Designed miniproteins, single chains, continued (5). Designs and how they scored, part 9

Each design is a single chain, and the fold is of that chain. pLDDT is the mean over its residues in the fold that is shown.

## One batch from the design tools (miniprotein)

Design m16294
Fold by ESMFold2-Fast:
Structure m16294 (fold): chain A 98 residues (1-98)
Amino acid sequence: STAERLKEIAELFEKDPLNEEAIEKAAELVAEEKLKLYEAVKNDPSILEDLSEEAKKVVKKIEEMEKEGKSKEEIEKEILEESKREIREAVEKLLAEQ
C-alpha cells in the first residue's frame, strides 16, 4: 500500500536524510502518482481545470512525450529520472533550511 511505502521511506530518511535508497523509493512513488494523474485526466478531461499549475505542467509534459512518439517504457523512465532529481533537490533544500 502507499501508506506502507511512505512508512518505509520515512524510516530510511530518519536514519540518513541523503539515503539514495530512500530517494529512489520516494521518486518511484512520485513517478507512479504522476502517471496515474495523466491517465485520470485522459479518462476525464474535466479534472484538468481543478489541478494546480504544477500538476497541469506534469500532465502537459507527459502528453507532449506521447505526441513525440515515445513508448510507455521511455515515458516511465523519463518521469522516474525527473522525480529522482526533484526529490533530491527537495531533501537538500529541507536540510539547508531545517
Scores: mean pLDDT 81

Design m16295
Fold by ESMFold2-Fast:
Parts: sequence; structure tokens; C-alpha cells
Structure m16295 (fold): chain A 60 residues (1-60)
Amino acid sequence: MSRIEETIKNLKEVLSEIKDEKKALEYIKLYREIAKEKLSEEDAKKLEEFLKKYEKEIKE
């Protein structure tokens, strides 16, 4: 498993344990900022696709 796939897997586990939508959205925002500063453009795109799908699921 690539480093980005492991990061996404760990983030899924953390987010699934957060029952508060507001806290989940704050976590998503934090990871977006980290992605801009720390990840390659390709890895940041993979993370953003995951985050967009997750945000859509928790809002619906």
C-alpha cells in the first residue's frame, strides 16, 4: 500500500469514529491544509477526492 493510501485508510478510521459532523468537517479542513503544505500534487489530489466524497456523504 502506498503512503497516501495508508494515510487515507487511517483518516477513514478516524472520521468514522467522529459522530459530530462539525468535528468531522474541522478534521477534513485540517487535512486539506496539511495536503497543500506536505503532499505532492498527485497525492494531494487523491486525498482531496476522498475528502470530497466523505463531505458529500456526511451532509446527505
Scores: mean pLDDT 75

Design m16296
Fold by ESMFold2-Fast:
Structure m16296 (fold): chain A 70 residues (1-70)
Amino acid sequence: DALYYLVKGEELFKQGKYKEAADYYKKAIELDPTLYAAWDLLSQVLKKLKKEDEAAEYAAKAAALRQQIA
């Protein structure tokens, strides 16, 4: 499920494996695109990879989803 990939991505993020963490967060989004936590964490890992423009886009999507859920 989406949460499995989210948790594994977080573990990789903590290990400094940012590219691998990003791939897992993308898989979580594929399985559950309403999971705003995955969008937010992908934004954070993209900042570590110095992909600031992409990070900003994913952060905005996370914020929009969170507001719609209330």
Scores: mean pLDDT 82

Design m16297
Fold by ESMFold2-Fast:
Structure m16297 (fold): chain A 71 residues (1-71)
Amino acid sequence: EFKSEVEKLIFEARKALDAGDYEKAIEYVNKALELDPNSVAAYLTLAEIYHKMGDEEKAEEYYRKAVELAK
């Protein structure tokens, strides 16, 4: 179940990512981060988006941010 706006935005980002719409996926994650700048789910989703886009440097950066926040 999706109970917060952040959770809904991450769900929409994941749907866009699955459809190959990386630009729309990034837009949804950025909206989620505007609401919760420390969202582990948002940074993990950004890492996956950039990994699928072939931007390994950004993927690693966002993954590292998510890991630090998950402690």
Scores: mean pLDDT 84

Design m16298
Fold by ESMFold2-Fast:
Structure m16298 (fold): chain A 82 residues (1-82)
Amino acid sequence: EPPLSEKERERIGAILATSLGILIAAADYLMKEGRVTEEDLADFERALEGIRETAKKYGINDPVLERLIEELERRIAEARAR
């Protein structure tokens, strides 16, 4: 595949970070409402895996992105512990 430009890598990183922020907010909302389902948790896990694979594929190594991944993982674990 043709290599990505630097601006394309920056945009992918920004999209991944934004996506993680939205997923974390959604998880927090569902947990507050007591409405988290196993299907929701499976969806969050699939989205998280997709984000990890995309970051790996495009060589995105951003501490902010790593932090957001950890935050979502903690929400998933916390929701399962309910």
Scores: mean pLDDT 82

Design m16299
Fold by ESMFold2-Fast:
Structure m16299 (fold): chain A 63 residues (1-63)
Amino acid sequence: KTLRLITPEEALNMTPDELKNSTEYRLSPEAREAVIKKGLEEAGSPFSPEELEEMAREFTKNL
């Protein structure tokens, strides 16, 4: 398939591995940040929502 832009809502319905390694999708920075934050929350991270958002932003920025 041709490369498509993924919204945050669409990204949240995909697996983290699929999003990270996808060759068929282009993620916006907001979509990547949302997926990383969701992954950290579901992993049972001890961080607050604000801390998880900051971590996701930092991770996305370093990419």
Scores: mean pLDDT 63

Design m16300
Fold by ESMFold2-Fast:
Structure m16300 (fold): chain A 90 residues (1-90)
Amino acid sequence: MLSPREKLVSLATAAAIAGVAATLDPSDADTAVALAREAIELARREGDRESAEELARLLELVARALREAGREEEARRLEELAEEARRVAE
């Protein structure tokens, strides 16, 4: 099985890919949100503050791309998850 860190990286990468895909199809935002939530909960359970901080930055970057594409509601959802990831990092 994947280590917790490997699983976290995989979930974070998948969330970012789905988030970018949401610039074209807003329904992909639901997938991005679900994967990001799993990554945040894994970081919380493992006490991996470094990965939580990196996840927050990644979600902020993807949310910016969504806003630039005019996907304001989808961007807001990922921004809220980025704030949750930052709270895990604190």
Scores: mean pLDDT 86

Design m16301
Fold by ESMFold2-Fast:
Structure m16301 (fold): chain A 62 residues (1-62)
Amino acid sequence: LVGAIVEAVKDIKSDLEKELSLKKGDKVKVEEIINDGFVKVKSLKTGKIGIVPVEYLKVVEK
């Protein structure tokens, strides 16, 4: 997963400083695995870094 490009499967809204809000279809790069439920990602759209629940992401492969 680290270094992979993944996509949000649904809209994610967060009011927490460390968490990243995403729209369905937004692509992010996985920077770090925090635990089994959360990863630190960088938004390719905005360049912002934050934590996102793993269950809302899917790997983009061609």
Scores: mean pLDDT 75

Design m16302
Fold by ESMFold2-Fast:
Structure m16302 (fold): chain A 59 residues (1-59)
Amino acid sequence: SSMREKVLLDASIEMLRLAIKFTKTEEQKKKLLERIEELARAGASEEDVKALREEIDKV
């Protein structure tokens, strides 16, 4: 992937981390898990995907 694509992907990961911290419902949690899977398909690192899943599990 291009450098630009990686920058946008990294920004998306950070935005998702923020969204997880403001999650209040099981429905929102499920939607965030779907977004994590989309980021994994888009090429997010295994480390970032694992960290996001660990954060959502704490909600």
Scores: mean pLDDT 79

Design m16303
Fold by ESMFold2-Fast:
Structure m16303 (fold): chain A 55 residues (1-55)
Amino acid sequence: SAEALARALAGAREMLARKDEVVLRVAKHELEKYFADDEEAQKLLKEINEELEKL
């Protein structure tokens, strides 16, 4: 649903700001599992992967 997607994106962005490896891996898994086809989720996944590469 659009509401679930909006909540997932907001949560993932909050997790990205925290730069915690465990939290970022959880956000990545959730977005890949439920929202892989969403353009905004794909962009956020790229940002999460870039941060994980730095950790």
Scores: mean pLDDT 78

Design m16304
Fold by ESMFold2-Fast:
Structure m16304 (fold): chain A 69 residues (1-69)
Amino acid sequence: SELEKKAEEYRKKAEEYEKNRDTHGQALMDALAAGDYATAGKHARQFAEDSEKANEYRGKAKELEEQLK
């Protein structure tokens, strides 16, 4: 169904943002360990943005998945 396809699209978007979040989270930790606070700040901002988007798309996917039960 179209709802199943849309739920899958939202799950894939959430997974992509979660992967980007985790990448920026690792880069943040590496920058902090190196004492590079400017780079750490950049990755912290991107981590927060990706976390927010991941949560948004996970929520949309969950909402559609519950409607399909």
Scores: mean pLDDT 88

Design m16305
Fold by ESMFold2-Fast:
Structure m16305 (fold): chain A 64 residues (1-64)
Amino acid sequence: EREEREREILEERERLIREKGWEEGAREALERFPPSEEQAAILREIAETLIEIGDKIERGELKL
């Protein structure tokens, strides 16, 4: 039973590391290819939407 719990923790850590790596990769790609004014406006709208979702999660209105 203890070995199964250790495996689950290890698997969850690997999943988090993979997800974090994806975010870092996306950030590097964005820095490598600077967006145009139109692309920057779209990204700003996406960022504002993500902030709104984050606020809702923090307030407990939306559970992720």
Scores: mean pLDDT 64

Design m16306
Fold by ESMFold2-Fast:
Structure m16306 (fold): chain A 76 residues (1-76)
Amino acid sequence: SHMENAVKAVAYELLAIGALLDGDRETAAQSYLNAGKYAYESGDLELAQKYFRKALELDPDNEEAKKLLSEVESKL
């Protein structure tokens, strides 16, 4: 459901924040990417864009995040 996907997006954001506090930028980038995917599936395009941008800030070479960000921005 859209609500379930929204909850998963928040859960992955919390994982990303926890990873950043531990200095684990790789896990944080993956967690933001997953948060963005669930936000996108919940229909929250602005939130998905924010999370994909955070993932790319941590991992600029992530081709999946670049592709998903472009897709979301084309729908805004």
Scores: mean pLDDT 87

Design m16307
Fold by ESMFold2-Fast:
Structure m16307 (fold): chain A 60 residues (1-60)
Amino acid sequence: PLSPEERQAAVAREIAEKLNEIGDKINKALEAKKELKKTTDEAKKAALEAEAKAAIGKPV
């Protein structure tokens, strides 16, 4: 069996790994949403604007 100090170090390591994993998942999800929305919205806006110009002010 592990000594109390070794056990505490092992537990701290596991907790740190779990916290990092949860943090990474949350940050990744937030960044993905932000990037996707920004890129999609800007692309849509540009496309609609170009279409309106080509159609002499007609929306899509």
Scores: mean pLDDT 74

Design m16308
Fold by ESMFold2-Fast:
Structure m16308 (fold): chain A 72 residues (1-72)
Amino acid sequence: MENLEKGKKALDEGKYEEAVEYFRKAIADDPNNAEAYYLLSKALEKLGKRTEADFYKQKAIVLDPNLEEAKK
């Protein structure tokens, strides 16, 4: 939980590299956390890492198909 919250704060502050680090830690804590994969994808997209972003976005959708449009 704490790593996910820190990642969200970093993402909001435009600290995309820090956000990636926190979201990777959140995934390490809970590999089935679809939200963490989705937010990692968004941070990677902001860094221009489109291929990596798409990979993690697809993984998030597989874990929770309701994430197709934001959180639903």
Scores: mean pLDDT 80

Design m16309
Fold by ESMFold2-Fast:
Structure m16309 (fold): chain A 73 residues (1-73)
Amino acid sequence: SAYEEILELIEEAERRARSLSAEERRELAREVRKRMVELAEKIEDPRKAAIALALTTVLESELLFEADLLEKA
């Protein structure tokens, strides 16, 4: 299902982020939002779609926060 695919993409993005630079993390955040929005359109359950978009927002915030920390290191 699209919802399960989104959860797998979040896990993959979190794993990828661990080895990325600040710039690459910001690029990943943009990639994740684009892909998650596209997949959310395929979710038949509006509640699951809302959860998926919320999780995407949290992940983006995390990636951008970590990018800012890396620039200071």
Scores: mean pLDDT 82

Design m16310
Fold by ESMFold2-Fast:
Parts: sequence; structure tokens; C-alpha cells
Structure m16310 (fold): chain A 73 residues (1-73)
Amino acid sequence: SEEEIEEAAEVLSKILKEPKETVKKTLKEMPEELLKKLLEAIKKGNLKEAVKIYIDYEIDEGIRLIERGVAKV
């Protein structure tokens, strides 16, 4: 839900030291299945797993954008 995304963004923002709005935008851009796994990890208090899912997604998406010529290396 929107509220769960807000809470996840708050938690990840504090851990990663990224702006909450940036994290929230990234979470909304994630595939639904991946977002669901991240939200479940946070609910279970598995912050390491949640961070890993978030960072792995950012890396994978960055590579895709570079390959499409949308992002600069």
C-alpha cells in the first residue's frame, strides 16, 4: 500500500542516508514482486535483506539505462 511504501522509504532513507523522496520514487518504480519482497523484509525486521533488494535493483536498473543510452556512465 501507499502507507507501507512511505514507511519503507523512511526506514531505508535513514539507513542509506538518501532523501526519503528519492527512495520513495525508486520503490514506486520497482517491479511489484520485488517491492513486495522488500516490504515483507522490512515487516520481519530483516533490514539487511531490504537494503540488499533495494541496492541490487538500483544496480540492475542503472545497467539497463546505460545499455539503452538513457543514463551516462
Scores: mean pLDDT 78

Design m16311
Fold by ESMFold2-Fast:
Structure m16311 (fold): chain A 80 residues (1-80)
Amino acid sequence: SEEFDRLYEKGKELIEKARKLVDELKSQLTPEEYAELQREIDRLEAELDYAKKNKDIGSLKRIVDRLETLIQALEELKKK
């Protein structure tokens, strides 16, 4: 469906945005925090791909919401 395709593409864009934000924050993070954030993003990307394979729109919406929450937290951290 068009809604499904749009949510999946949005999820992919949010994954790339999260990775960019984590890289921009690298100097403000410990090596352990940086590695943990990368692992969390990797897990969300895998969950996004799994939701696409299973055509699970409910999981896609939840994953997009989790990514938006993560990005908001990273943007707040970047501010100071």
Scores: mean pLDDT 88

Design m16312
Fold by ESMFold2-Fast:
Structure m16312 (fold): chain A 98 residues (1-98)
Amino acid sequence: MMSEEIKKEIIEHAVKSISESSEENQKEAILELVDMLVNDKDPEYRELAAKILAELAKKHPELLEPIKEEVIEALKKALKDKSEKVREAAKEALSYLE
């Protein structure tokens, strides 16, 4: 289990790494986050994926543009997640995209 401080550091590092990557690697990383958000067994990893997508939507919306519809679809599915923290993070991410 990760502390909130560790989660924040992971999110900040992921956003920076994605923003500094090539366009091909950016798309791959975002698709991996989408897969993690929808399919990961651990709600803590689904929460991290949603929070990273929320920060990308807020700070670097242009990076999501090529696959925006796939990101929105995954976030809408996450609004029905069994974890409250995942649902809240997905709601925040959608507020930046819609």
Scores: mean pLDDT 85

Design m16313
Fold by ESMFold2-Fast:
Structure m16313 (fold): chain A 60 residues (1-60)
Amino acid sequence: MEEELKELTGKAQELLGKHKDNLSDEEIELSRQIEEAGQAHDFEKAIELLKKLIAYLEKR
């Protein structure tokens, strides 16, 4: 789980950097929810939200 979380976080950060000027409200909200899940140590939820964010960014 922790290894997957780290890999997904890295991929999301790369995609966010690439699309920094073109982020949608949904992508911004997902980033906020990922931060909240991480602070709550809900790593399963953080992973689910990261996968969702990555899917949105890859469609651009």
Scores: mean pLDDT 78

Design m16314
Fold by ESMFold2-Fast:
Structure m16314 (fold): chain A 79 residues (1-79)
Amino acid sequence: MPPLSPEELKKFREKLKKELEAVRKNPVSTDFSREEIEKALEERLREARENYTPEEVELLEEMVREILELIDSGAISLK
């Protein structure tokens, strides 16, 4: 499969940032522990490093960091 273009990566990043901002404005509760979420995110990053371009991996690393920031800010409530 061809990798995402820089323009497609930018649009995807902007869309994800908007979704994360929506979570900040409307806090959500989950039944997951922090360890379960961190494990799931780590596994996705591991798979991405094997199958995706460096630019796509960088985008996923940014998203993982933003998700963890939402947890730390209390916008995502954990069990």
Scores: mean pLDDT 75

Design m16315
Fold by ESMFold2-Fast:
Structure m16315 (fold): chain A 60 residues (1-60)
Amino acid sequence: MVDEVVELARQGVAARDAGDYGRAAELFRQAAEIARKAGDLETAESLEAEAKRWEELAAA
């Protein structure tokens, strides 16, 4: 897929797998914002939940 939301989420997964939780959270938040603006609220909420999880781990 060439969707921008998918690309950002994929990069977030890569950052998470590298142990960069702060970067992962940022990328998932950006993906969520784009999804929300596109009217895909379900995907936006899912991505925001993912971002909050990694943001919490990055802050620990």
Scores: mean pLDDT 81

Design m16318
Fold by ESMFold2-Fast:
Structure m16318 (fold): chain A 68 residues (1-68)
Amino acid sequence: SMAKNERKVVVLTTAAGIYFSAGDYKLATELAKEALEIDPNNQVAISLLRKLAKQGNKEAQKLLEELK
């Protein structure tokens, strides 16, 4: 359901933020990608990908290009 998808996105973006803060940029990128597969306009996930791309994460850079 829509409500279940919204909760899943919150869990994924929260976990991505925690891993980003811990320096696990690969796992943070993977979790942010999963959130965007559910909600392509999720601003928290997009913001995290921008931060990851700025840190030099190649997967995050590619994902941001595909959002245009």
Scores: mean pLDDT 84

Design m16319
Fold by ESMFold2-Fast:
Structure m16319 (fold): chain A 75 residues (1-75)
Amino acid sequence: EEEKKKILKQAKAALEAIDYVLRTYGDQLTPEELEELRSLKKRLEEAIQNNDYDKAKEITQEVIKLLSKIVEKLK
């Protein structure tokens, strides 16, 4: 199904974006932001592993919102 492939691609991109932000800007993040990003990463990895596409899509949207907020602050 085309939608499932799109969800997985976006979810993987979100995981890569989390890893990039944690590696590059980890020292500039609050403890709360670090905990939330790590939590979202684990939840997204679990959703992908369980083939829960609806959950993966939901978590990916949460990741995008949080990363956008963090990136705007760090620019």
Scores: mean pLDDT 84

Design m16320
Fold by ESMFold2-Fast:
Structure m16320 (fold): chain A 60 residues (1-60)
Amino acid sequence: MKGLYRATAPVAATGPDELAFREGELLEVLEEVDENYVLARSLATGREGLVPKSYLERVE
């Protein structure tokens, strides 16, 4: 899943390793962690953290 993605909904971080983001925020996926989560970086804030795959839409 490496590449540029857009958040489809806002998410608040629920754990210390999770990334909070807004709907429409651009996220660079760095690595696939498991079947449900990726490690991503916010282009708006530069912060990195775990993001649920279900909230991501690939930018073409």
Scores: mean pLDDT 79

Design m16321
Fold by ESMFold2-Fast:
Structure m16321 (fold): chain A 64 residues (1-64)
Amino acid sequence: SMPSDEELTEALALMMRGILRIMRRRGKLSPEAEELYDRAEELIEAGDYEGALELLKEAIRADE
């Protein structure tokens, strides 16, 4: 069976979180991106993967 949109959103949020966590440990994130990352972590803990994904996308954009 095909994964649901919700399952894909969760997978994407967790993958982007993993990438940004590595960037943070390497000192590659701006302070703005780190704040967005921390807020996204709180949303993931709450089960809001859609909201977390939007914040993680903002964090990447802030570092460009």
Scores: mean pLDDT 82

Design m16322
Fold by ESMFold2-Fast:
Structure m16322 (fold): chain A 62 residues (1-62)
Amino acid sequence: SMSEEFIKRVEEASTKESKSGKKYTLDDAIRDLVRAVALVIAKRQGLSPEEAERLADEIFEK
């Protein structure tokens, strides 16, 4: 699936980045992915971009 392949790529990138001293973690990548998914879902529901951002933030607040 596309989502699984995307996660794999992010995981590989974070591993290579950490090897060079850059601290891009899997958690950071997951946060970006979850935010993107939440924004897409909210937009499909007809919410404004501002409301979509709020929804994404609430997911991480929990």
Scores: mean pLDDT 65

Design m16323
Fold by ESMFold2-Fast:
Structure m16323 (fold): chain A 71 residues (1-71)
Amino acid sequence: NAEELAQKGIEELKKLYDEGASWEEISRKVQELAKKLFEATKSGSREDVIRAMALNLLLVGEAIELELKKR
């Protein structure tokens, strides 16, 4: 489901950050995860699509927070 995909995505982002991945790599991963979340819900209800959008915002927020903590 979309929530599990988002959770796994956040875990992958944290792992990439811990491994010293560049912001370019992290940004590409966020975009990839956003696409997967959208694809996972494209046949769902309006509510499922809105949920995927909210989860995408959560992923972006986590990436920003990790970048800020990098310093």
Scores: mean pLDDT 71

Design m16324
Fold by ESMFold2-Fast:
Structure m16324 (fold): chain A 78 residues (1-78)
Amino acid sequence: GRARAAELVQRAQALVEEGKEAEKKGDYEKASELYKEAARLYREAARLTPNPELQAHLLELADKLEKKAKELEEKAKK
């Protein structure tokens, strides 16, 4: 329902902020994992929302976070 979707978005936002802090500290592995989890929650929230504009927005956020997580994983391996 709407309450669950809002909860998932709020949790995803908190994980994005933690990911930014990890990234600032050079912990690219931790930042990548946090961004992946945030993306997962945004995709779950998108499935639960009846609003197509909000659904599209959440999926776009998830895609951007997954791309960033992959880039950080590659950076952590170098």
Scores: mean pLDDT 86

Design m16325
Fold by ESMFold2-Fast:
Structure m16325 (fold): chain A 99 residues (1-99)
Amino acid sequence: MEEKLTEARKALASGDYEKAVKIAEELFKEGHPEAHILLARAYLSLGDYEKAVEAAERALKIMGEDDPLVLSLLAEAYRKLGDDEKAEEYIRKAQEAMK
């Protein structure tokens, strides 16, 4: 699992978002909780904002309702969808969680 996590992170860093999604899907099938965060990041980069929201919401339920990374991903995805109200809500929650 650690090797697949490293590969997914490298794929995201190099802009190979399609490869990052495939590896994150494998990690999800193996029951790895962080797979949802990787999927959210990859979908945001690909422009699949609805899928990014879905993945980030699942990550929030698994990792914790106050995870600042996941809250920030939700804020970005909602902003890209044009839901400024939800984007502002999640930005505030992320800022509170970072304290």
Scores: mean pLDDT 79

Design m16326
Fold by ESMFold2-Fast:
Order: structure tokens, then sequence, then C-alpha cells
Structure m16326 (fold): chain A 95 residues (1-95)
């Protein structure tokens, strides 16, 4: 799966989860699962994958602490997921 394809898949799943009333924790876990799967399938270093997952968890914690709206949280989580996927692709390309 290409970087663009996985980003679109994550965006669609997040929009569906938000519409279904899923919690911040459930939406964070969904994106973590997608990034871990993509990273493992694409031979990304496990340490880089765990760093990306830690970033997503920090977004979830930040959203809860600041009382972000569901819409603001989804936008922030998706932006961080895109950034982390870009770093994972760059690290893969360096090998």
Amino acid sequence: MSLEEIVKEIEEKLKEAAAAGKSIEEMTELVESELRKWGEENGVDPAVIETALASLRHVGAYARRRGLSREEFVEMLLAVARDELGWMEAEKAAR
C-alpha cells in the first residue's frame, strides 16, 4: 500500500469512527493499529514504529487535557499520522 493510499484509508476510518461516536482513546488506537501494520508490512525499523505510536498517544493525551472538540482532535491526529508516516517512509528509503 502506498503512503497516499494508507493516509486516505486512515482518514476514512477516522471519519467513520467519529461519526459512530468512538472515544478519543478508540480513535487513537485505530490509527496506532494502522501505522503499526503499515510499518511492519513495509520493513520499517521497530524503534521508528514505536516512536510514531508514541507521538499518536501524545496527541490523544493532549486532546483530553485541552478539551479539544472531536473535529479538532481528528484533524490533529490525522496531521500527526501523515507526518509520522512520512518519517517512516523516509527511514525505509534510507535502507
Scores: mean pLDDT 82

Design m16327
Fold by ESMFold2-Fast:
Structure m16327 (fold): chain A 55 residues (1-55)
Amino acid sequence: SDALARAALAAAKVLLEEGVPNEDAARQAVRLARESGGDPEKAKEMAKELAEKLK
């Protein structure tokens, strides 16, 4: 299965849970999936850091 898709889904869930708007969450999740190299755990950590900066 597609590692980038798994990382994007993981990042999107974290961003949505942290209150990031749907459009921003989707766009950022794709970016974070690429930057994580398809690692869902790394993508989750990056998403948490981004969400904190957006609050």
Scores: mean pLDDT 82

Design m16328
Fold by ESMFold2-Fast:
Structure m16328 (fold): chain A 72 residues (1-72)
Amino acid sequence: MSDVELLQAILRVMAQHGPLTQAELARLLGISPATLSRRLQRLEKEGLINRTTKGRRTLISPTEKGAAAIEA
């Protein structure tokens, strides 16, 4: 899965389930938490996703730049 494919998959899953934790995304995408973590770190470094901490949970959402990347 490429970074663009991962962004598309994240947006699709979030459209169905709302904002999700990393663990829930890994489960729904059918990939290991370790694999997802590595890819999310790359997307975050590129400014394509944000992590928002709400209490003890970290929610993942695309940035404006990330949303634009999948529309290209």
Scores: mean pLDDT 75

Design m16329
Fold by ESMFold2-Fast:
Parts: C-alpha cells; structure tokens; sequence
Structure m16329 (fold): chain A 70 residues (1-70)
C-alpha cells in the first residue's frame, strides 16, 4: 500500500529527528508517544496486508524507538 509505505518513510524521518532531540525537551515525550502510535498502526496494516518486508522495517523502527527510552 502506497499510503502505508509513505507513513513508514515519515516515521523514519521523525525517528531521526527524535534521536537528535534532548530527552529533557518538553516536546520529546509527546513526539515519542505519537511515533509509537504511528508505528503500531503501520505494523498492524503491514500484518493485515501480509507484507513481511514492510512489517520487518516497522518492527526495526519500533526497536530503535524503544532504545531511545533508555
């Protein structure tokens, strides 16, 4: 799905921006939670579409996002 692929690319860009932010920034937590929600929706959509490559990429981004919580 073109829409899901576009959302995944947007999520990758947002994750890279989030990695450059200070965790003490008041925008950090809201952006992190928004990205978690977006990635969850992408993973669900990829699973429904049975797109293993898209699902794998979304899961990788989710793991990188969890690493930022440490």
Amino acid sequence: SELVEKKLKEAEEKLEELKKMDPSDPEFEPRLLELETTLGVIELAAAVLKDEELLEKAVELSKELEELKK
Scores: mean pLDDT 82

Design m16330
Fold by ESMFold2-Fast:
Structure m16330 (fold): chain A 81 residues (1-81)
Amino acid sequence: MTPEEQRRLFRDRVEALLEEALGRGELTPEEARAALKIVEDGIEAGLSLEEIVERLEAAFGARHPAFVERVRALAAEIRAA
């Protein structure tokens, strides 16, 4: 898998995690939009999955640590594939 394919897959999988979190009331619609924007901006900037996760942790780690851990696990899974 190329780095570009990994970033696209990561974006799509994070969007699915955001939809699940919204359905559970874990994240607000505003928080979900902000999280997706961080991922999309990071991909456009050519950042690694690790760097995108670090940006998400900076924004959401204090409020939503469980969500950030799920995203980190997803990034590790995609990098291992």
Scores: mean pLDDT 86

Design m16331
Fold by ESMFold2-Fast:
Structure m16331 (fold): chain A 56 residues (1-56)
Amino acid sequence: SEAERKIAEGEAAEAAGDYATAARHYAEALQLMPPDDPRRAEVGRKLVAARRKAFP
């Protein structure tokens, strides 16, 4: 799905040390996910962690 693609893009950006780009992709993934998606909590935590690293 497009949400899965955005999660993968976020993880790739995170691996490259680009936490600002990772946070953007994770936020976009959350917008694409249905409300009952069990991965929303995981992606939300990834977003918070990426934002913290991007804006220390």
Scores: mean pLDDT 85

